# Designed miniproteins, single chains, continued (3): the designs that were tried, part 38

Each design is a single chain, and the fold is of that chain. pLDDT is the mean over its residues in the fold that is shown.

## One batch from the design tools (miniprotein)

Design m9379
Fold by ESMFold2-Fast:
Structure m9379 (fold): chain A 58 residues (1-58)
Amino acid sequence: SALDEARALAAQGKGLEAVGVALRGGVSGEQMREVADAEPDPETRRNLLGAAELVDLL
């Protein structure tokens, strides 16, 4: 799913690419924040939260 792809990109430090996948796949910032809340890796969590903020602005 687009949400799984966005999470995988965030785990790789590719936050802007995660935003692109989320927008094309219809993933909301809220869905990305829910995934971030369950994410144990702090860098992946930070990237997901940053991507969620950008998705909400666009």
Scores: mean pLDDT 84

Design m9380
Fold by ESMFold2-Fast:
Structure m9380 (fold): chain A 56 residues (1-56)
Amino acid sequence: MAEASPRALEIRRIAHEALTELDLPPEEVAEIITEALRRGWSLEELRERLRERARE
């Protein structure tokens, strides 16, 4: 459980919104978040990538 960082909490909110608002499968959300952490994406870039995936 990673609750030591405000950024981690915000990523969790973004993930929850993607699951409930964008209707993305959990595995797709997890993949995009993992890639965002690996590539050092901003929270804004993460949101945009999730939106792009939802439209594909």
Scores: mean pLDDT 76

Design m9381
Fold by ESMFold2-Fast:
Structure m9381 (fold): chain A 55 residues (1-55)
Amino acid sequence: DDVERRRREEIEERVRRLELMEKASLDGAEKSSPDISEVNLEAAERYRREREELL
């Protein structure tokens, strides 16, 4: 129980962190110059992919 709960909490924490980073990157892309926007979109895709692997 304790081990399973801890693992679940760790996954939830990582997913939440990745969601925040993805959203921040997408918001940054909308507010940035084209060159910086491209980097932010790539970062958002990386965070989304990592989140999907955790699910």
Scores: mean pLDDT 79

Design m9382
Fold by ESMFold2-Fast:
Order: structure tokens, then sequence, then C-alpha cells
Structure m9382 (fold): chain A 68 residues (1-68)
């Protein structure tokens, strides 16, 4: 496959508890990495967690923030 490997960095912040967790996930594309960030946000939404993400590839960087 000619698609670049992507690194997804997630910062999960729970405003109710003050807990901050960071996670790094490998993906085969920026689109896959961003989709994984959206999945994490969906799973975390009932807990009121804010998801900040950064996707890095050889050719691009994407950043976003998903609030509950």
Amino acid sequence: ADLPEAELRLRLHNPKTGEVRERTVRAFSADEAEALALIWAGISKPDGVVVEYEVRTETETRRGRIEP
C-alpha cells in the first residue's frame, strides 16, 4: 500500500474529575486516524470527556477537538 503511516495522539480530559489521559495510536492513513479519534470521542461522550487529537503523516498534520 502506498498510503503513508499515520500517528494519532489523543488527549482525553474529563472536566468533572480533572483527569487527563494521553494515548498514541498507529494507523495506515490520516483518514483512519481521524476516524479512530471520532470513535474514542463517541465512547467517551457519556462521561463528558473532551477529546483533543493530532494526526501526523509524512505529508500532513490534522488537529481537532471534540466536546461532549
Scores: mean pLDDT 79

Design m9383
Fold by ESMFold2-Fast:
Parts: sequence; C-alpha cells; structure tokens
Structure m9383 (fold): chain A 96 residues (1-96)
Amino acid sequence: MISDEELDRAVALIGLATLIALARQGKLSPEVAEHFRRAADALSAGDYKTALEHVERAVELEPDNLLALRVGQIVARLSGDEEKAKEFEERIKKLK
C-alpha cells in the first residue's frame, strides 16, 4: 500500500511534470518553468520547504493556474504548513 505522503508526493511530481511540459510548448514563461523545475528537484529530494517556496513564486507569476495551485496545496501539506494549504484551497475555490 502507498502511504498518503508517498501518494501526495507522486501527485505533486506528476503535476509539476505536466507544468514543465506545458512550458516546453511555450505556454508558460521560462521564469515560471524554472520555478517548477526547482520545485520538482526539491520535492524529489524530500525538501518540501524549498519546493513550496518555488511553487509560491510560480503562483505569484501565474495566479490563475489551477494545476499550479493544486500542486501548491499538496506541497504545503507535505511541508506541514496547514495554513498555506488552506490558502491554496480557498484560491482554487474562487476560480470556479
């Protein structure tokens, strides 16, 4: 059985890989793409705080990117920042 932490980490990595692929197609800026790459590297290393910092920077540049907000919510939970995870959840709800 996969743990909740392993599942969250896998889902966040898939989301980041999708965002990086969109950047390769010219659909996101190179600056946003670099933050997603740094977040993926940090997340793969188990450095959830650094991963969260890079996702937050990407979301500042792309505030309406639903996939980036979803990744931010998961990474905030992994980092133990429940308040930040709640902030991402509320931002996602406003995009409905």
Scores: mean pLDDT 84

Design m9384
Fold by ESMFold2-Fast:
Structure m9384 (fold): chain A 67 residues (1-67)
Amino acid sequence: SAARVEELKKQLEEDTEEVLKLPLSDEVLREVAERLRGLAEKAREAGLDELAETLERAAERLLESLK
């Protein structure tokens, strides 16, 4: 299932780029980032450290788009 995790990481990075193209409100972007951080914590608890790092980077990128 390592191959599945790699595919999911790639999909997550692509989805993050698509989300960043949307004219979403700051509140919605913060909510999405919080959900991604929650998923990252669950991934770490499951021993999926690389997936957790990808989720945290996605959350950071969304938050960096805020003013």
Scores: mean pLDDT 80

Design m9385
Fold by ESMFold2-Fast:
Structure m9385 (fold): chain A 74 residues (1-74)
Amino acid sequence: MLSREELEELARGLREKLEELIAEETDPQMKARLQEVVERLEALLADPEASNEELGEALTEALRIISEVEKKKA
């Protein structure tokens, strides 16, 4: 299990990557999905009571949507 500090560091990195993808995305439906993932990560990072499991699930979802966007661009 990753520490809280490691999960928060990963969440910040993935948030930056998602913001870059949002700026490049032309599909409004995909852009909305990316924005929802960013908002979820930001909400969890702002909540000191959020569990490591909740952060881990949000990080997994962020990685899935990033992979989906990259596959569409290939």
Scores: mean pLDDT 80

Design m9386
Fold by ESMFold2-Fast:
Structure m9386 (fold): chain A 65 residues (1-65)
Amino acid sequence: MVDEKEVIAALGEIYLALGDLDFQRGDYEGAIESYEKALKLFREAGDEDGVRLAEKKIEEVRSKM
């Protein structure tokens, strides 16, 4: 079975996808909220690649605000 940290990282990936959808729709505030949620989850999971990706996504949205 997947360990608990992998489940938390998978939840982070779901929030990244939600943020991507919000960003594509022009909902920059919603995108930031979803990406920050993903960032927190990836930090809890110890997923350094996920942390970097979420941080990059947050900066991309902030560049549009």
Scores: mean pLDDT 83

Design m9387
Fold by ESMFold2-Fast:
Structure m9387 (fold): chain A 74 residues (1-74)
Amino acid sequence: MEKEREEKERKELEEKIKELEEKMEEKRKRAKELAEQAAKETSREEILRLIAEALREVGDAVDLKLEKRKLEEE
């Protein structure tokens, strides 16, 4: 009945939110690692490549955050 349906819907929502949080954390961590590598590089081309990769990871994290906000009704 209604209680079992609500519990299942809550569990599915919690799992989706958890997956989005884990993905965001991975993307942020990778972006930080790429930025730290760029700070140690002396080649302009390599620095720009690493920064571009870091920005893509940040962009992905922002998209995931917006998706999470929609699920949280924020």
Scores: mean pLDDT 79

Design m9388
Fold by ESMFold2-Fast:
Structure m9388 (fold): chain A 75 residues (1-75)
Amino acid sequence: MREEGLKYFEKGEYEEAIKLFEKQLEQNPDDVEALLNLARAYNKLGKIEQAKEYLRRYAELSDSREAEVAREVLA
């Protein structure tokens, strides 16, 4: 569940958090929270390329102010 992924992220267990968020995204490909959490977790691991890819997907699917900022940063 998304709450379990967040618990691992909070503990600094980013690789385990990624596995849970990826499973969440596999069940719901349009889960913008899972996309954002995957971007954050990959960024914490220094995997900037993967972080940017998930952030791009988040920006495409989300219409929030945060998504607009993400689009600008990625451009």
Scores: mean pLDDT 75

Design m9389
Fold by ESMFold2-Fast:
Structure m9389 (fold): chain A 112 residues (1-112)
Amino acid sequence: SLLEEAGRTGDPVLFVEALQELMERHPELRELVQRFMLTPVSDLEGFVRAVKELLLALPREERVPFAEAILRLVELARPEMVEPVARAIREVAEETGDEALLAVAEAALARL
């Protein structure tokens, strides 16, 4: 998927294209995805909250690709955001019982 490719490359253009495709596959998420896209990374609390809200609303199969893509993007653009984003992903994983998502968050935190 485009999210998996964005997670591998850290390409922000591919990430935006992946979010557009995600909205086409899940029209019910359109407003939430658009709100996330409009949230600046400089607003730490707002950005972390938008990541959590989107992850909670995503189908289980979309969570890991999205989490890996956002972690890769913040690692390249704003390394200081890796820890708060990874912690937010861990909170969603614990709330949803998503073991695969938990592994992604723990791996990111272990690299700090």
Scores: mean pLDDT 85

Design m9390
Fold by ESMFold2-Fast:
Structure m9390 (fold): chain A 90 residues (1-90)
Amino acid sequence: SMGEWIKKLEEELSKIKEKTGVYINGERVGDFPNGLIAIYPDPFDKSEVIIFVNKEFFTVVPVEDVAKVLATLGYPNAEEIGEKVKEAMK
């Protein structure tokens, strides 16, 4: 189930020692001094991703909406992360 998958991702997130940055599928891709953002593929829908903020579940969104979410969270170059997510989901 999605809830069981989110719990597994929370366990993986607990292994990240850093408290700041942007991560895509466990790989650090950007600096974010205001917190930790982690983005993972949705195993039930390949057009969507699962987003965690400060190691807590935040939302599930279409890949094309990632930049909007990052901008709302205050990430200054949100479009760069959106493009990296699209590349990672190929």
Scores: mean pLDDT 85

Design m9391
Fold by ESMFold2-Fast:
Structure m9391 (fold): chain A 84 residues (1-84)
Amino acid sequence: ALPGLLEDAIKAVKEGNIREATILLTAASLVAVGEMLERPELKEVLDKILKLIQEASRAIDNGDYETAIKLLEEAKKLAEEAGL
C-alpha cells in the first residue's frame, strides 16, 4: 500500500540509506500513478502526493533530508486520509 512505501522511504532517509529511499520513492510514484488510473476520482489527492514525492526526491538530491522527511510525512498523511 502507498502509506507503507512512504513510511519505509522515510525510515530509509532517516537511516541514511539513500539508495533504498530512491527505490522506494520510485515504487511509491508507480503505485500512485496506478491508483490514479484505477480510481480517477482520487486524481487531485494523487497529483498532490506525486508532487510531494518529487519535491522530496529533489530535497534528497540536495542533501536536505529534514525537508525530504517532512514532505514524505505529508504525502503519507494524505495517502492515509484518502484510504490508499
Scores: mean pLDDT 89

Design m9392
Fold by ESMFold2-Fast:
Structure m9392 (fold): chain A 72 residues (1-72)
Amino acid sequence: NAMAERRRQVEEARRKHDEILEKLKAGEITPEQAHKEIVDLAAEYGLVPKDATVPQAMAALAEAERAIREEE
């Protein structure tokens, strides 16, 4: 089921996104590094181009999660 595979991918992206934010809060990475990692994550899943802004990448990740939740 393509929808089940997509849900798993969105959940993985969400976990990675949470890890990036935790590293930022802990001071392990800079805001600039967090920016790059968030954009790279969204681009990895084909949600935004690699040159997207952080707000665009975050919006795309949130939209993908919402689409999966609303399917239920």
Scores: mean pLDDT 75

Design m9393
Fold by ESMFold2-Fast:
Structure m9393 (fold): chain A 74 residues (1-74)
Amino acid sequence: SKEEAEKALKEAGKYLAEAMSLPRTDPRVPELLDKAIEYAKKAIELAKEAGDNGTLQRAQIVLDAAERMRAALA
């Protein structure tokens, strides 16, 4: 449903924002980014099922940001 997609996107955004608020060296950052990636992927699938292009586009942006930040920690 659209509501489930929006909820998943909101969770992804919360985890990404929390990760961005911390220093790169904080041991919580990889875990928070992994959660952001998980919820962003969930939001993408739910948005596709609901036909919600707005949520789909926003979820893709969150996923791309979280994945790029996670890769930079390696």
Scores: mean pLDDT 88

Design m9394
Fold by ESMFold2-Fast:
Formats: C-alpha cells, sequence, structure tokens
Structure m9394 (fold): chain A 55 residues (1-55)
C-alpha cells in the first residue's frame, strides 16, 4: 500500500499544513521504528487521523 518514502512525504505535508511539531516528531519516530508492512499500515492510519484533525 504505502512505502516508507510515501509516509515520509505525507508527514512533511502535514507539517506544511500546520500540524503541531510534537505530533510530527511522534510520527517521524514511528517511521524510523517501522520493521513490517503492518507497521506501515498503522503509521498511515495515524497520519490520516492527524490530517483529518487539521482539515
Amino acid sequence: MMTKEELREQIEFLRALGAKEEEIEKLEKELEEIKTDEDILKLHKRIGELGAEIV
């Protein structure tokens, strides 16, 4: 579904939209801790949840 690079781009997009730096740092930490496709799906879901909060 998503690659680590795509997730990184989404996190940067959230930062550009005005997401709180503390939330961005949490997402970046999770990105670095990714080891499985399941971790990618979990982080993608969290990015979507934060994005919905901003929009």
Scores: mean pLDDT 77

Design m9395
Fold by ESMFold2-Fast:
Structure m9395 (fold): chain A 72 residues (1-72)
Amino acid sequence: VEELKRRAVELAREAAELLREAQETGDEALRRRAEELAAEAERLAQEVAALASPEEVAELHREMTSLMLEAY
C-alpha cells in the first residue's frame, strides 16, 4: 500500500508542476501531460482506497489536493 501511496503523491506533484508550467507558457502539450498524470494519480488513489484505512485515504486526498492547489 505504501508504494501505491508514494506513487500517487509523486504523480500528483509532477502533474501540479506541469499544470503550473502550462498555465505560465500556454503550452497545450504540457497541459495534456499534466492531465494524464493527474488521472493516473487519481487511479492509484482509488486503488489505495480499497486497501487502506479511511484515515490514510483522507490524508492521501489532502496531500494530493494541496499539491494541485499549488499549481493555481
Scores: mean pLDDT 77

Design m9396
Fold by ESMFold2-Fast:
Structure m9396 (fold): chain A 97 residues (1-97)
Amino acid sequence: MALREQGEVLLIQGRYEEAIRLYEEAIAADPEDAQAWVALGRAYLAAGDYERAREYLEKADAIEPGIALFELYALYTAMGDKEKAEELLDEFLERGR
């Protein structure tokens, strides 16, 4: 989707605040777009805001179970929660095919 693709380019450039604004706009237009919530969570993870990253990735998972498994794995790895990260990675690899 155009807004999410623009946000991904901004994330690659390290422009996290601008990427976050684009994803928030996408969510305002469609609050049930689980992929947009994943993108917002990824942006906060990249920015180092782990609490918000968790909140938004859990929101994505509530809308579409399993959609945020890899991003949650990355989040818990960054937070140093090795046990939870390994559990999420195992689930992702089993489902990821």
Scores: mean pLDDT 81

Design m9397
Fold by ESMFold2-Fast:
Structure m9397 (fold): chain A 68 residues (1-68)
Amino acid sequence: MDRERHELASEAGRLAHEAGADPLTVTRVANAVLEAKDRREAAEGARRVLSEVVSDETAERVARRLLE
């Protein structure tokens, strides 16, 4: 799933940027998705990284979007 994984990482980074994350956090969110074994772990990783700079509610909303 190389293409799908890269697409998901790009989407996660875009959502993080829209949520107000700084460029470093956007990169870390994308990397967390690329390192994940499946979509659920990708969403979980993105939420963890985002919760450091945005509200927990916002981070959870972004993670939810990645599960769609």
Scores: mean pLDDT 79

Design m9398
Fold by ESMFold2-Fast:
Structure m9398 (fold): chain A 73 residues (1-73)
Amino acid sequence: LPSEEEIREEIERLKAAGAEPELIKYMELVLEKKYEEALKLLLEERKKKVGEGDEEEIEKRMKEILEEAKKAL
């Protein structure tokens, strides 16, 4: 995982480049360690692109990754 300093630098770069607000919000949530909210934002974005069936499997997989990350820290 990138450091807080690396995430902050990337957020500033993205803002200067006029990046998509959703991407900036996602990175801000990660910086604040609000991983649950960041996961929900990603799932909502993917739901708009892929549809309903794949959403449940992606959510399950990402929840497993978050639980592993919590145990590793």
Scores: mean pLDDT 67

Design m9399
Fold by ESMFold2-Fast:
Structure m9399 (fold): chain A 74 residues (1-74)
Amino acid sequence: ASRLTAAGVLVIAAEVNLDLGDLAAAVQDAEAALELDPRSERAIEMARRVAEAAREAGDEETARRAEELVRRAE
């Protein structure tokens, strides 16, 4: 299905951006993945990982955005 395929690609993009330290891009990709597949366990887990990384980095804005994605998906 096209939506699930696109969501999967966005999860991979979020993983790459998180590994690169681009937390803003990673949260955008996780958000887009959840818009396409709100029940994506991988996208929810990516949002959790981005929230943790953003908190560790002191990036309060990205952390709040990622935490809200997790909260809305649960």
Scores: mean pLDDT 83

Design m9400
Fold by ESMFold2-Fast:
Structure m9400 (fold): chain A 87 residues (1-87)
Amino acid sequence: MDVLRQIALSLRAIGLVIDAELLIEKAEKAETEEELKEIIKKAEELIKEAEEIKREARELGDERAVRLAEEAIELAKKAIEIAKKKL
């Protein structure tokens, strides 16, 4: 049933937003090149997952999940930018 899939996608998208916000905090606090590179890789993986959720959400007409996935992508990109500036 599409409604249950929409709920599942929205919950996953919310989780990615939280994870992306935590990656920003970790990037701001990271002091070593090794930590910064790990944050970049995790953020890139998060973007891939968010893009997949965004595609599925668009197919189901779940505008909330699309918006949350887009927010997660933007936050993850910010984490990458902060980490790259410290490298």
Scores: mean pLDDT 87

Design m9401
Fold by ESMFold2-Fast:
Order: C-alpha cells, then structure tokens, then sequence
Structure m9401 (fold): chain A 56 residues (1-56)
C-alpha cells in the first residue's frame, strides 16, 4: 500500500513515540513525555500541547 517507504517509517516511529509518551504520562512522568516528544522532533510548545491533549 505505502508508495513511500519514508512515510511508512515515519508513521511507525510516530506510533512508537506516542506509546512511550502515553506510558510516561500514565506513570506520572510528564517531563519524560515532553523529552520523548522533543527527541522525536516536536518543538517544546508542540510537545506541551500534545501532553496536555493526552492528559485530557
């Protein structure tokens, strides 16, 4: 299905990052979740927004 292997790889990595972020949030480590998102390429503001959404 995927016509671009780079896009498929990005989707897989994004899913893996989200799993790690959710785990950190559930463990009461939002700081770790922010770190994971920033390492994945999110800006600090974007990482904070993502964590806020996942907490809601």
Amino acid sequence: HHHSPEVAARDERAHEVLKRVMKAIKEGRPDEALKILQEAGADEAGAQATVDILKA
Scores: mean pLDDT 74

Design m9402
Fold by ESMFold2-Fast:
Structure m9402 (fold): chain A 66 residues (1-66)
Amino acid sequence: SMEDFLEDSLKTAYEHLKRLAEKLPPEEQARVLAEIDEVMADTSLTPEEKFRRLAEIYRRVRELLA
């Protein structure tokens, strides 16, 4: 179903972003990992809203790693 696809895609995005964040220096890593976990734990957010939040974090992590 579309809902199953969104949940699988969100799980994949979360795992990918966490692995990418682990490449950051310890100070930035701790803050970014906390942000990622807060987004995923937020029961007020829809899967689509969680995707948007993770995409914003992903952009910042990519910029920090460049």
Scores: mean pLDDT 84

Design m9403
Fold by ESMFold2-Fast:
Structure m9403 (fold): chain A 64 residues (1-64)
Amino acid sequence: SIEDIFKPASEEERKELEKLLEEVKKNPLNAALATAVALRAIALNDEESLKKALELMKEADKKS
């Protein structure tokens, strides 16, 4: 329902995003994967995971 859009991310969804953030750190194509995680975090209203994804994008730019 439309009310589900405004609910905070579930514990399981937050764990999924944290797992993807760890994959970003290992993947040499970090910027692309970090972008995907950021979009997912926005969809789930997960500000913490979004901030982490943006930090990883910044680190990827610094290395490349």
Scores: mean pLDDT 65

Design m9404
Fold by ESMFold2-Fast:
Structure m9404 (fold): chain A 62 residues (1-62)
Amino acid sequence: MKEGEEKIEKGEKYFKEGKYDEAVKAYLEAARIYRELGDEEKALEAEINAGLARIKKAVSKL
């Protein structure tokens, strides 16, 4: 559905802007939407992207 894709796009934009906390929130919202739709694969992909944003935030503090 379009709502999950919109959240992924928002997460990508925040990630490019260095707004990693906002990116994590957007990706986790996408994961929730995809789970409610029964799309486990896309939900897991969104969670992986949220994890990558968290790692990037941690590295950026070094």
Scores: mean pLDDT 82

Design m9405
Fold by ESMFold2-Fast:
Structure m9405 (fold): chain A 71 residues (1-71)
Amino acid sequence: AREEAERLLEEARRLREEGERLIEEGRKLIEEGDKTGDRKLLLRGIGLVLRGIGLLFQAELLEKKARELLA
């Protein structure tokens, strides 16, 4: 039970780190696209932010499962 919770928390940590990285990268592309008027760069940045948000959501689900296993 506890070992399973620890594995889920470690996986959640990795997903959170990757999600935050994608959001940061996407934010930079959005700024560049806005400054240059490059619509393609803006849309790429938005896509990365959405992917990052998806990973953060998955991390939250794993953290919730880990808490349920520890309850």
Scores: mean pLDDT 87

Design m9406
Fold by ESMFold2-Fast:
Structure m9406 (fold): chain A 85 residues (1-85)
Amino acid sequence: MKIVITLVLKDGKEITYEIDEDLPDSLLPLLVARLYAKHRGLEVVKRGEIEELSENTYKFTVDGEEYEVKIEKDGDTVKVTATEL
């Protein structure tokens, strides 16, 4: 399964990652938070709070940074969009 993660930063900059891995949707927000923390040079707190806002939409908080994560499936590709709040 192909996972395409797009991080949308507060300045409007987009960063895209492609991962060829079979992951459950419930782990995608955590993966996104870790990739974002790495990009910002933050130490990844191994525990974050994940709140389900609706089906396939989550709010995630790690080290005081908040994201809105949307998951969309398109055939064999999972598209994940994470917007910094």
Scores: mean pLDDT 70

Design m9407
Fold by ESMFold2-Fast:
Structure m9407 (fold): chain A 91 residues (1-91)
Amino acid sequence: SEEELFKIIEEALKELLKEGEINEAEAKVLLEIMKELVKKSEDYREAIKKIKEAKEKDKEKAKHLIKILFHNIKNLLKEKGLEKEFEEKVK
């Protein structure tokens, strides 16, 4: 369900924030982007489902996949200049 996918994203962001991989502002922007991508893209829904499956079999693999996913999104935003656009949408 969409609620389950959102919980996976929220828990992933909490772990990244706790580990110092991202700050609170980045976490807020990434959360909104991931929610939008999950709603609009089957590829991202499948990626989140794979993270859930990995979590059941290998917690370390799941954490690694989460970090890769968020790092790629963060890089994509910087490359496309979308960081400011998403900040405006989050207000």
Scores: mean pLDDT 70

Design m9408
Fold by ESMFold2-Fast:
Structure m9408 (fold): chain A 60 residues (1-60)
Amino acid sequence: SVEESIEKILLEHFKRLGVLTPETREEIKKIAEDISNGSDEEKARAVQRLEQLSREAQER
């Protein structure tokens, strides 16, 4: 599914960055779900949260 594909891509990306914690894994799964199946508002918030996680990861 699209959700599974997005989840796999994001988990692989954050794993390479070395920031994949149990909390981050749960958040990534929620982001993938919201991007795939969420409302326009949920999708927008998921994208913003993903961008924030990416910025935080780059600072490490």
Scores: mean pLDDT 80

Design m9409
Fold by ESMFold2-Fast:
Structure m9409 (fold): chain A 61 residues (1-61)
Amino acid sequence: MSKEQAEKLRKEAEEAREAARRLREEAEALDPSSQRAVSLEVAADILEIAAEISEELAEKG
Protein backbone atom coordinates (compact mmCIF):
# COMPACT_ATOMS: atom_id res chain seq x y z
CA MET A 1 0.00 0.00 0.00
CA SER A 2 1.30 3.46 -0.87
CA LYS A 3 1.76 6.24 1.70
CA GLU A 4 -0.99 8.24 -0.02
CA GLN A 5 -3.43 5.33 0.18
CA ALA A 6 -2.69 4.87 3.88
CA GLU A 7 -3.32 8.57 4.52
CA LYS A 8 -6.55 8.36 2.53
CA LEU A 9 -7.74 5.45 4.68
CA ARG A 10 -6.87 7.31 7.89
CA LYS A 11 -8.77 10.37 6.72
CA GLU A 12 -11.80 8.25 5.78
CA ALA A 13 -11.64 6.61 9.22
CA GLU A 14 -11.58 10.02 10.93
CA GLU A 15 -14.54 11.20 8.86
CA ALA A 16 -16.46 8.02 9.68
CA ARG A 17 -15.75 8.47 13.40
CA GLU A 18 -16.95 12.07 13.30
CA ALA A 19 -20.09 11.05 11.42
CA ALA A 20 -20.75 8.30 13.99
CA ARG A 21 -20.34 10.79 16.84
CA ARG A 22 -22.83 13.19 15.26
CA LEU A 23 -25.34 10.40 14.68
CA ARG A 24 -25.08 9.38 18.34
CA GLU A 25 -25.64 12.97 19.43
CA GLU A 26 -28.73 13.15 17.21
CA ALA A 27 -29.99 9.88 18.68
CA GLU A 28 -29.53 11.25 22.22
CA ALA A 29 -31.71 14.24 21.34
CA LEU A 30 -34.52 11.92 20.21
CA ASP A 31 -36.82 9.66 22.21
CA PRO A 32 -34.98 6.39 22.99
CA SER A 33 -38.11 4.42 22.08
CA SER A 34 -38.31 5.89 18.57
CA GLN A 35 -37.35 3.76 15.59
CA ARG A 36 -35.34 6.76 14.37
CA ALA A 37 -33.13 6.84 17.47
CA VAL A 38 -32.46 3.09 17.18
CA SER A 39 -31.61 3.42 13.48
CA LEU A 40 -29.17 6.27 14.17
CA GLU A 41 -27.39 4.24 16.86
CA VAL A 42 -27.08 1.24 14.53
CA ALA A 43 -25.73 3.47 11.75
CA ALA A 44 -23.19 4.96 14.18
CA ASP A 45 -22.03 1.47 15.21
CA ILE A 46 -21.58 0.48 11.56
CA LEU A 47 -19.52 3.63 10.88
CA GLU A 48 -17.29 2.94 13.90
CA ILE A 49 -16.64 -0.62 12.71
CA ALA A 50 -15.82 0.66 9.22
CA ALA A 51 -13.43 3.24 10.73
CA GLU A 52 -11.65 0.54 12.76
CA ILE A 53 -11.19 -1.63 9.67
CA SER A 54 -9.84 1.32 7.65
CA GLU A 55 -7.39 2.23 10.43
CA GLU A 56 -6.17 -1.38 10.68
CA LEU A 57 -5.54 -1.45 6.93
CA ALA A 58 -3.69 1.88 7.10
CA GLU A 59 -1.49 0.64 9.98
CA LYS A 60 -0.63 -2.60 8.20
CA GLY A 61 0.27 -0.74 4.98
Scores: mean pLDDT 81

Design m9410
Fold by ESMFold2-Fast:
Structure m9410 (fold): chain A 113 residues (1-113)
Amino acid sequence: SLVVTQSPSSVTVAEGGTVTLHHTTSSPLSSASGISWFKQRAGQAPELIISNASTLAPGVSSRFSGSGSGTNFTLTISNLKLEDTAVYYSLATEGDSVSRGQGTKLTVVAGAP
């Protein structure tokens, strides 16, 4: 079965900064259309952020962007806001197979030290 690895496992970034989250698959996908990114806030349902590796979901801020092909995909969030604090999950779908990464916990902090 396909294995999805996300890195880093956790990251803390100051408000206004930029972060890049990584997704690696154990084998290349036949199509990048199988790659999706979700935002999971505590106590809330997962929210679709990116579909087809690079397509912003409706209503999602242009601060979010997705890229990649083959085995390596990224989610980049610019001009970070406190509301971006969440666990971000990547999914790889190939036919009837769905594989999910373990998630990256992003913490956005006000007032850099």
Scores: mean pLDDT 83

Design m9411
Fold by ESMFold2-Fast:
Structure m9411 (fold): chain A 74 residues (1-74)
Amino acid sequence: SHTVEGIISALERLIADPSLSEEEKELLREVIRALQEGDYERAIELLEELIRKSTNPELRTYAQLILHELKKML
């Protein structure tokens, strides 16, 4: 969907941010893969893991917004 494509583009931009840890970047790459495969349940699990593990408040807030949008699709 157009919304999922927009989310993927935004996540790819976040991965380019040098302030993110390699663990955060790898979780974001896994979310992108899950979304590309249409596995929204897996994408939700990975976003919840990112929110738990991240110490970056901006990343956590953004991940929570994406999580909310994906849950509407289920």
Scores: mean pLDDT 83

Design m9412
Fold by ESMFold2-Fast:
Structure m9412 (fold): chain A 59 residues (1-59)
Amino acid sequence: SMENVEKGIEYAKELAKKGEYDLAIEGLRIGIRVAKENNDEESVKKLEEALKEIEEEKK
């Protein structure tokens, strides 16, 4: 559900704040794969935007 997607993004951002970037990135990539399998384009977009932000922060 969208609520689960939003909670997943929130958790990934909390992991990134703690320096756990690889765990955050992996979680978001799994979420993107699941959303794509469900043909949920809105969730894919939100998860990909969150992934991009965290990848930029890791650099």
Scores: mean pLDDT 84

Design m9413
Fold by ESMFold2-Fast:
Structure m9413 (fold): chain A 55 residues (1-55)
Amino acid sequence: MKKLEAEILIGLGRIAYSIGDYETAIKQFEKAAEVGEGEVREEALKELEKVKEEM
């Protein structure tokens, strides 16, 4: 359950990022990192860091 939820949130964050909505992208990646565990959580944190570096 939690893994799939986190993966969906990562996907939503990537979509928001692709349309230039950095605020929504950050929120989705933060939620994914909170819900996700292990590798999925690490992926969400890496995506979050990338968005912050581009702002």
Scores: mean pLDDT 79

Design m9414
Fold by ESMFold2-Fast:
Structure m9414 (fold): chain A 66 residues (1-66)
Amino acid sequence: GPIAEAGRKIVEARKTDPEVKELSDAAIEAIRNGDLDKARELATQLAEKLGLDPEVVFDALRAGSD
């Protein structure tokens, strides 16, 4: 599904783009800390960089944080 595909694309991009790694790591940490506003801002930046839907990226990061 779209969330799983977004998650795979994030994992792949993390291997070649240090900014993607930093943004996704920070977003997952924000989710784990309960800072959902910060997590959404970071997910939006990551989504714009990857050409994905911000909501789908946020849901993929949440799945990765659980």
Scores: mean pLDDT 85

Design m9415
Fold by ESMFold2-Fast:
Structure m9415 (fold): chain A 62 residues (1-62)
Amino acid sequence: MKIVVVYTRSAREAALKLIEELKKKYPDAEFEEIETKDTAAAAALYRELLATSDDIVIGVGE
């Protein structure tokens, strides 16, 4: 199972804390971290990943 976390620079600290908690709950999962410059880029990437992969995708922003 792969978990992709997409976050904005302003939400970086919150996203990293979330990833740490998720790693504790799902230790066998593969994690991918993607930082975006703004909310629009994050939203676009989040939609694309949901449409193109069977992975779990989580968005973190303001």
Scores: mean pLDDT 79

Design m9416
Fold by ESMFold2-Fast:
Structure m9416 (fold): chain A 70 residues (1-70)
Amino acid sequence: MIEEKIEELRRRVLEILQTETDPEVRREKISIEVNRTMNELIEKYPLDPDEVAELSRRLAEAVRAAEAEA
């Protein structure tokens, strides 16, 4: 389920923000998790370009939500 993967990303980003103090390392780890989640969802679900763009926005929102909670 796409929603479950987005929530997993939010939780992973929150963990990174809470455990990693170096801002450059945090940025790199977050980027890796976002890219991994995007790739998994594109491979698993037949998404058109508009759906990929919407997914990208939702992943960005999940990162921002984690940043707000941290």
Scores: mean pLDDT 83

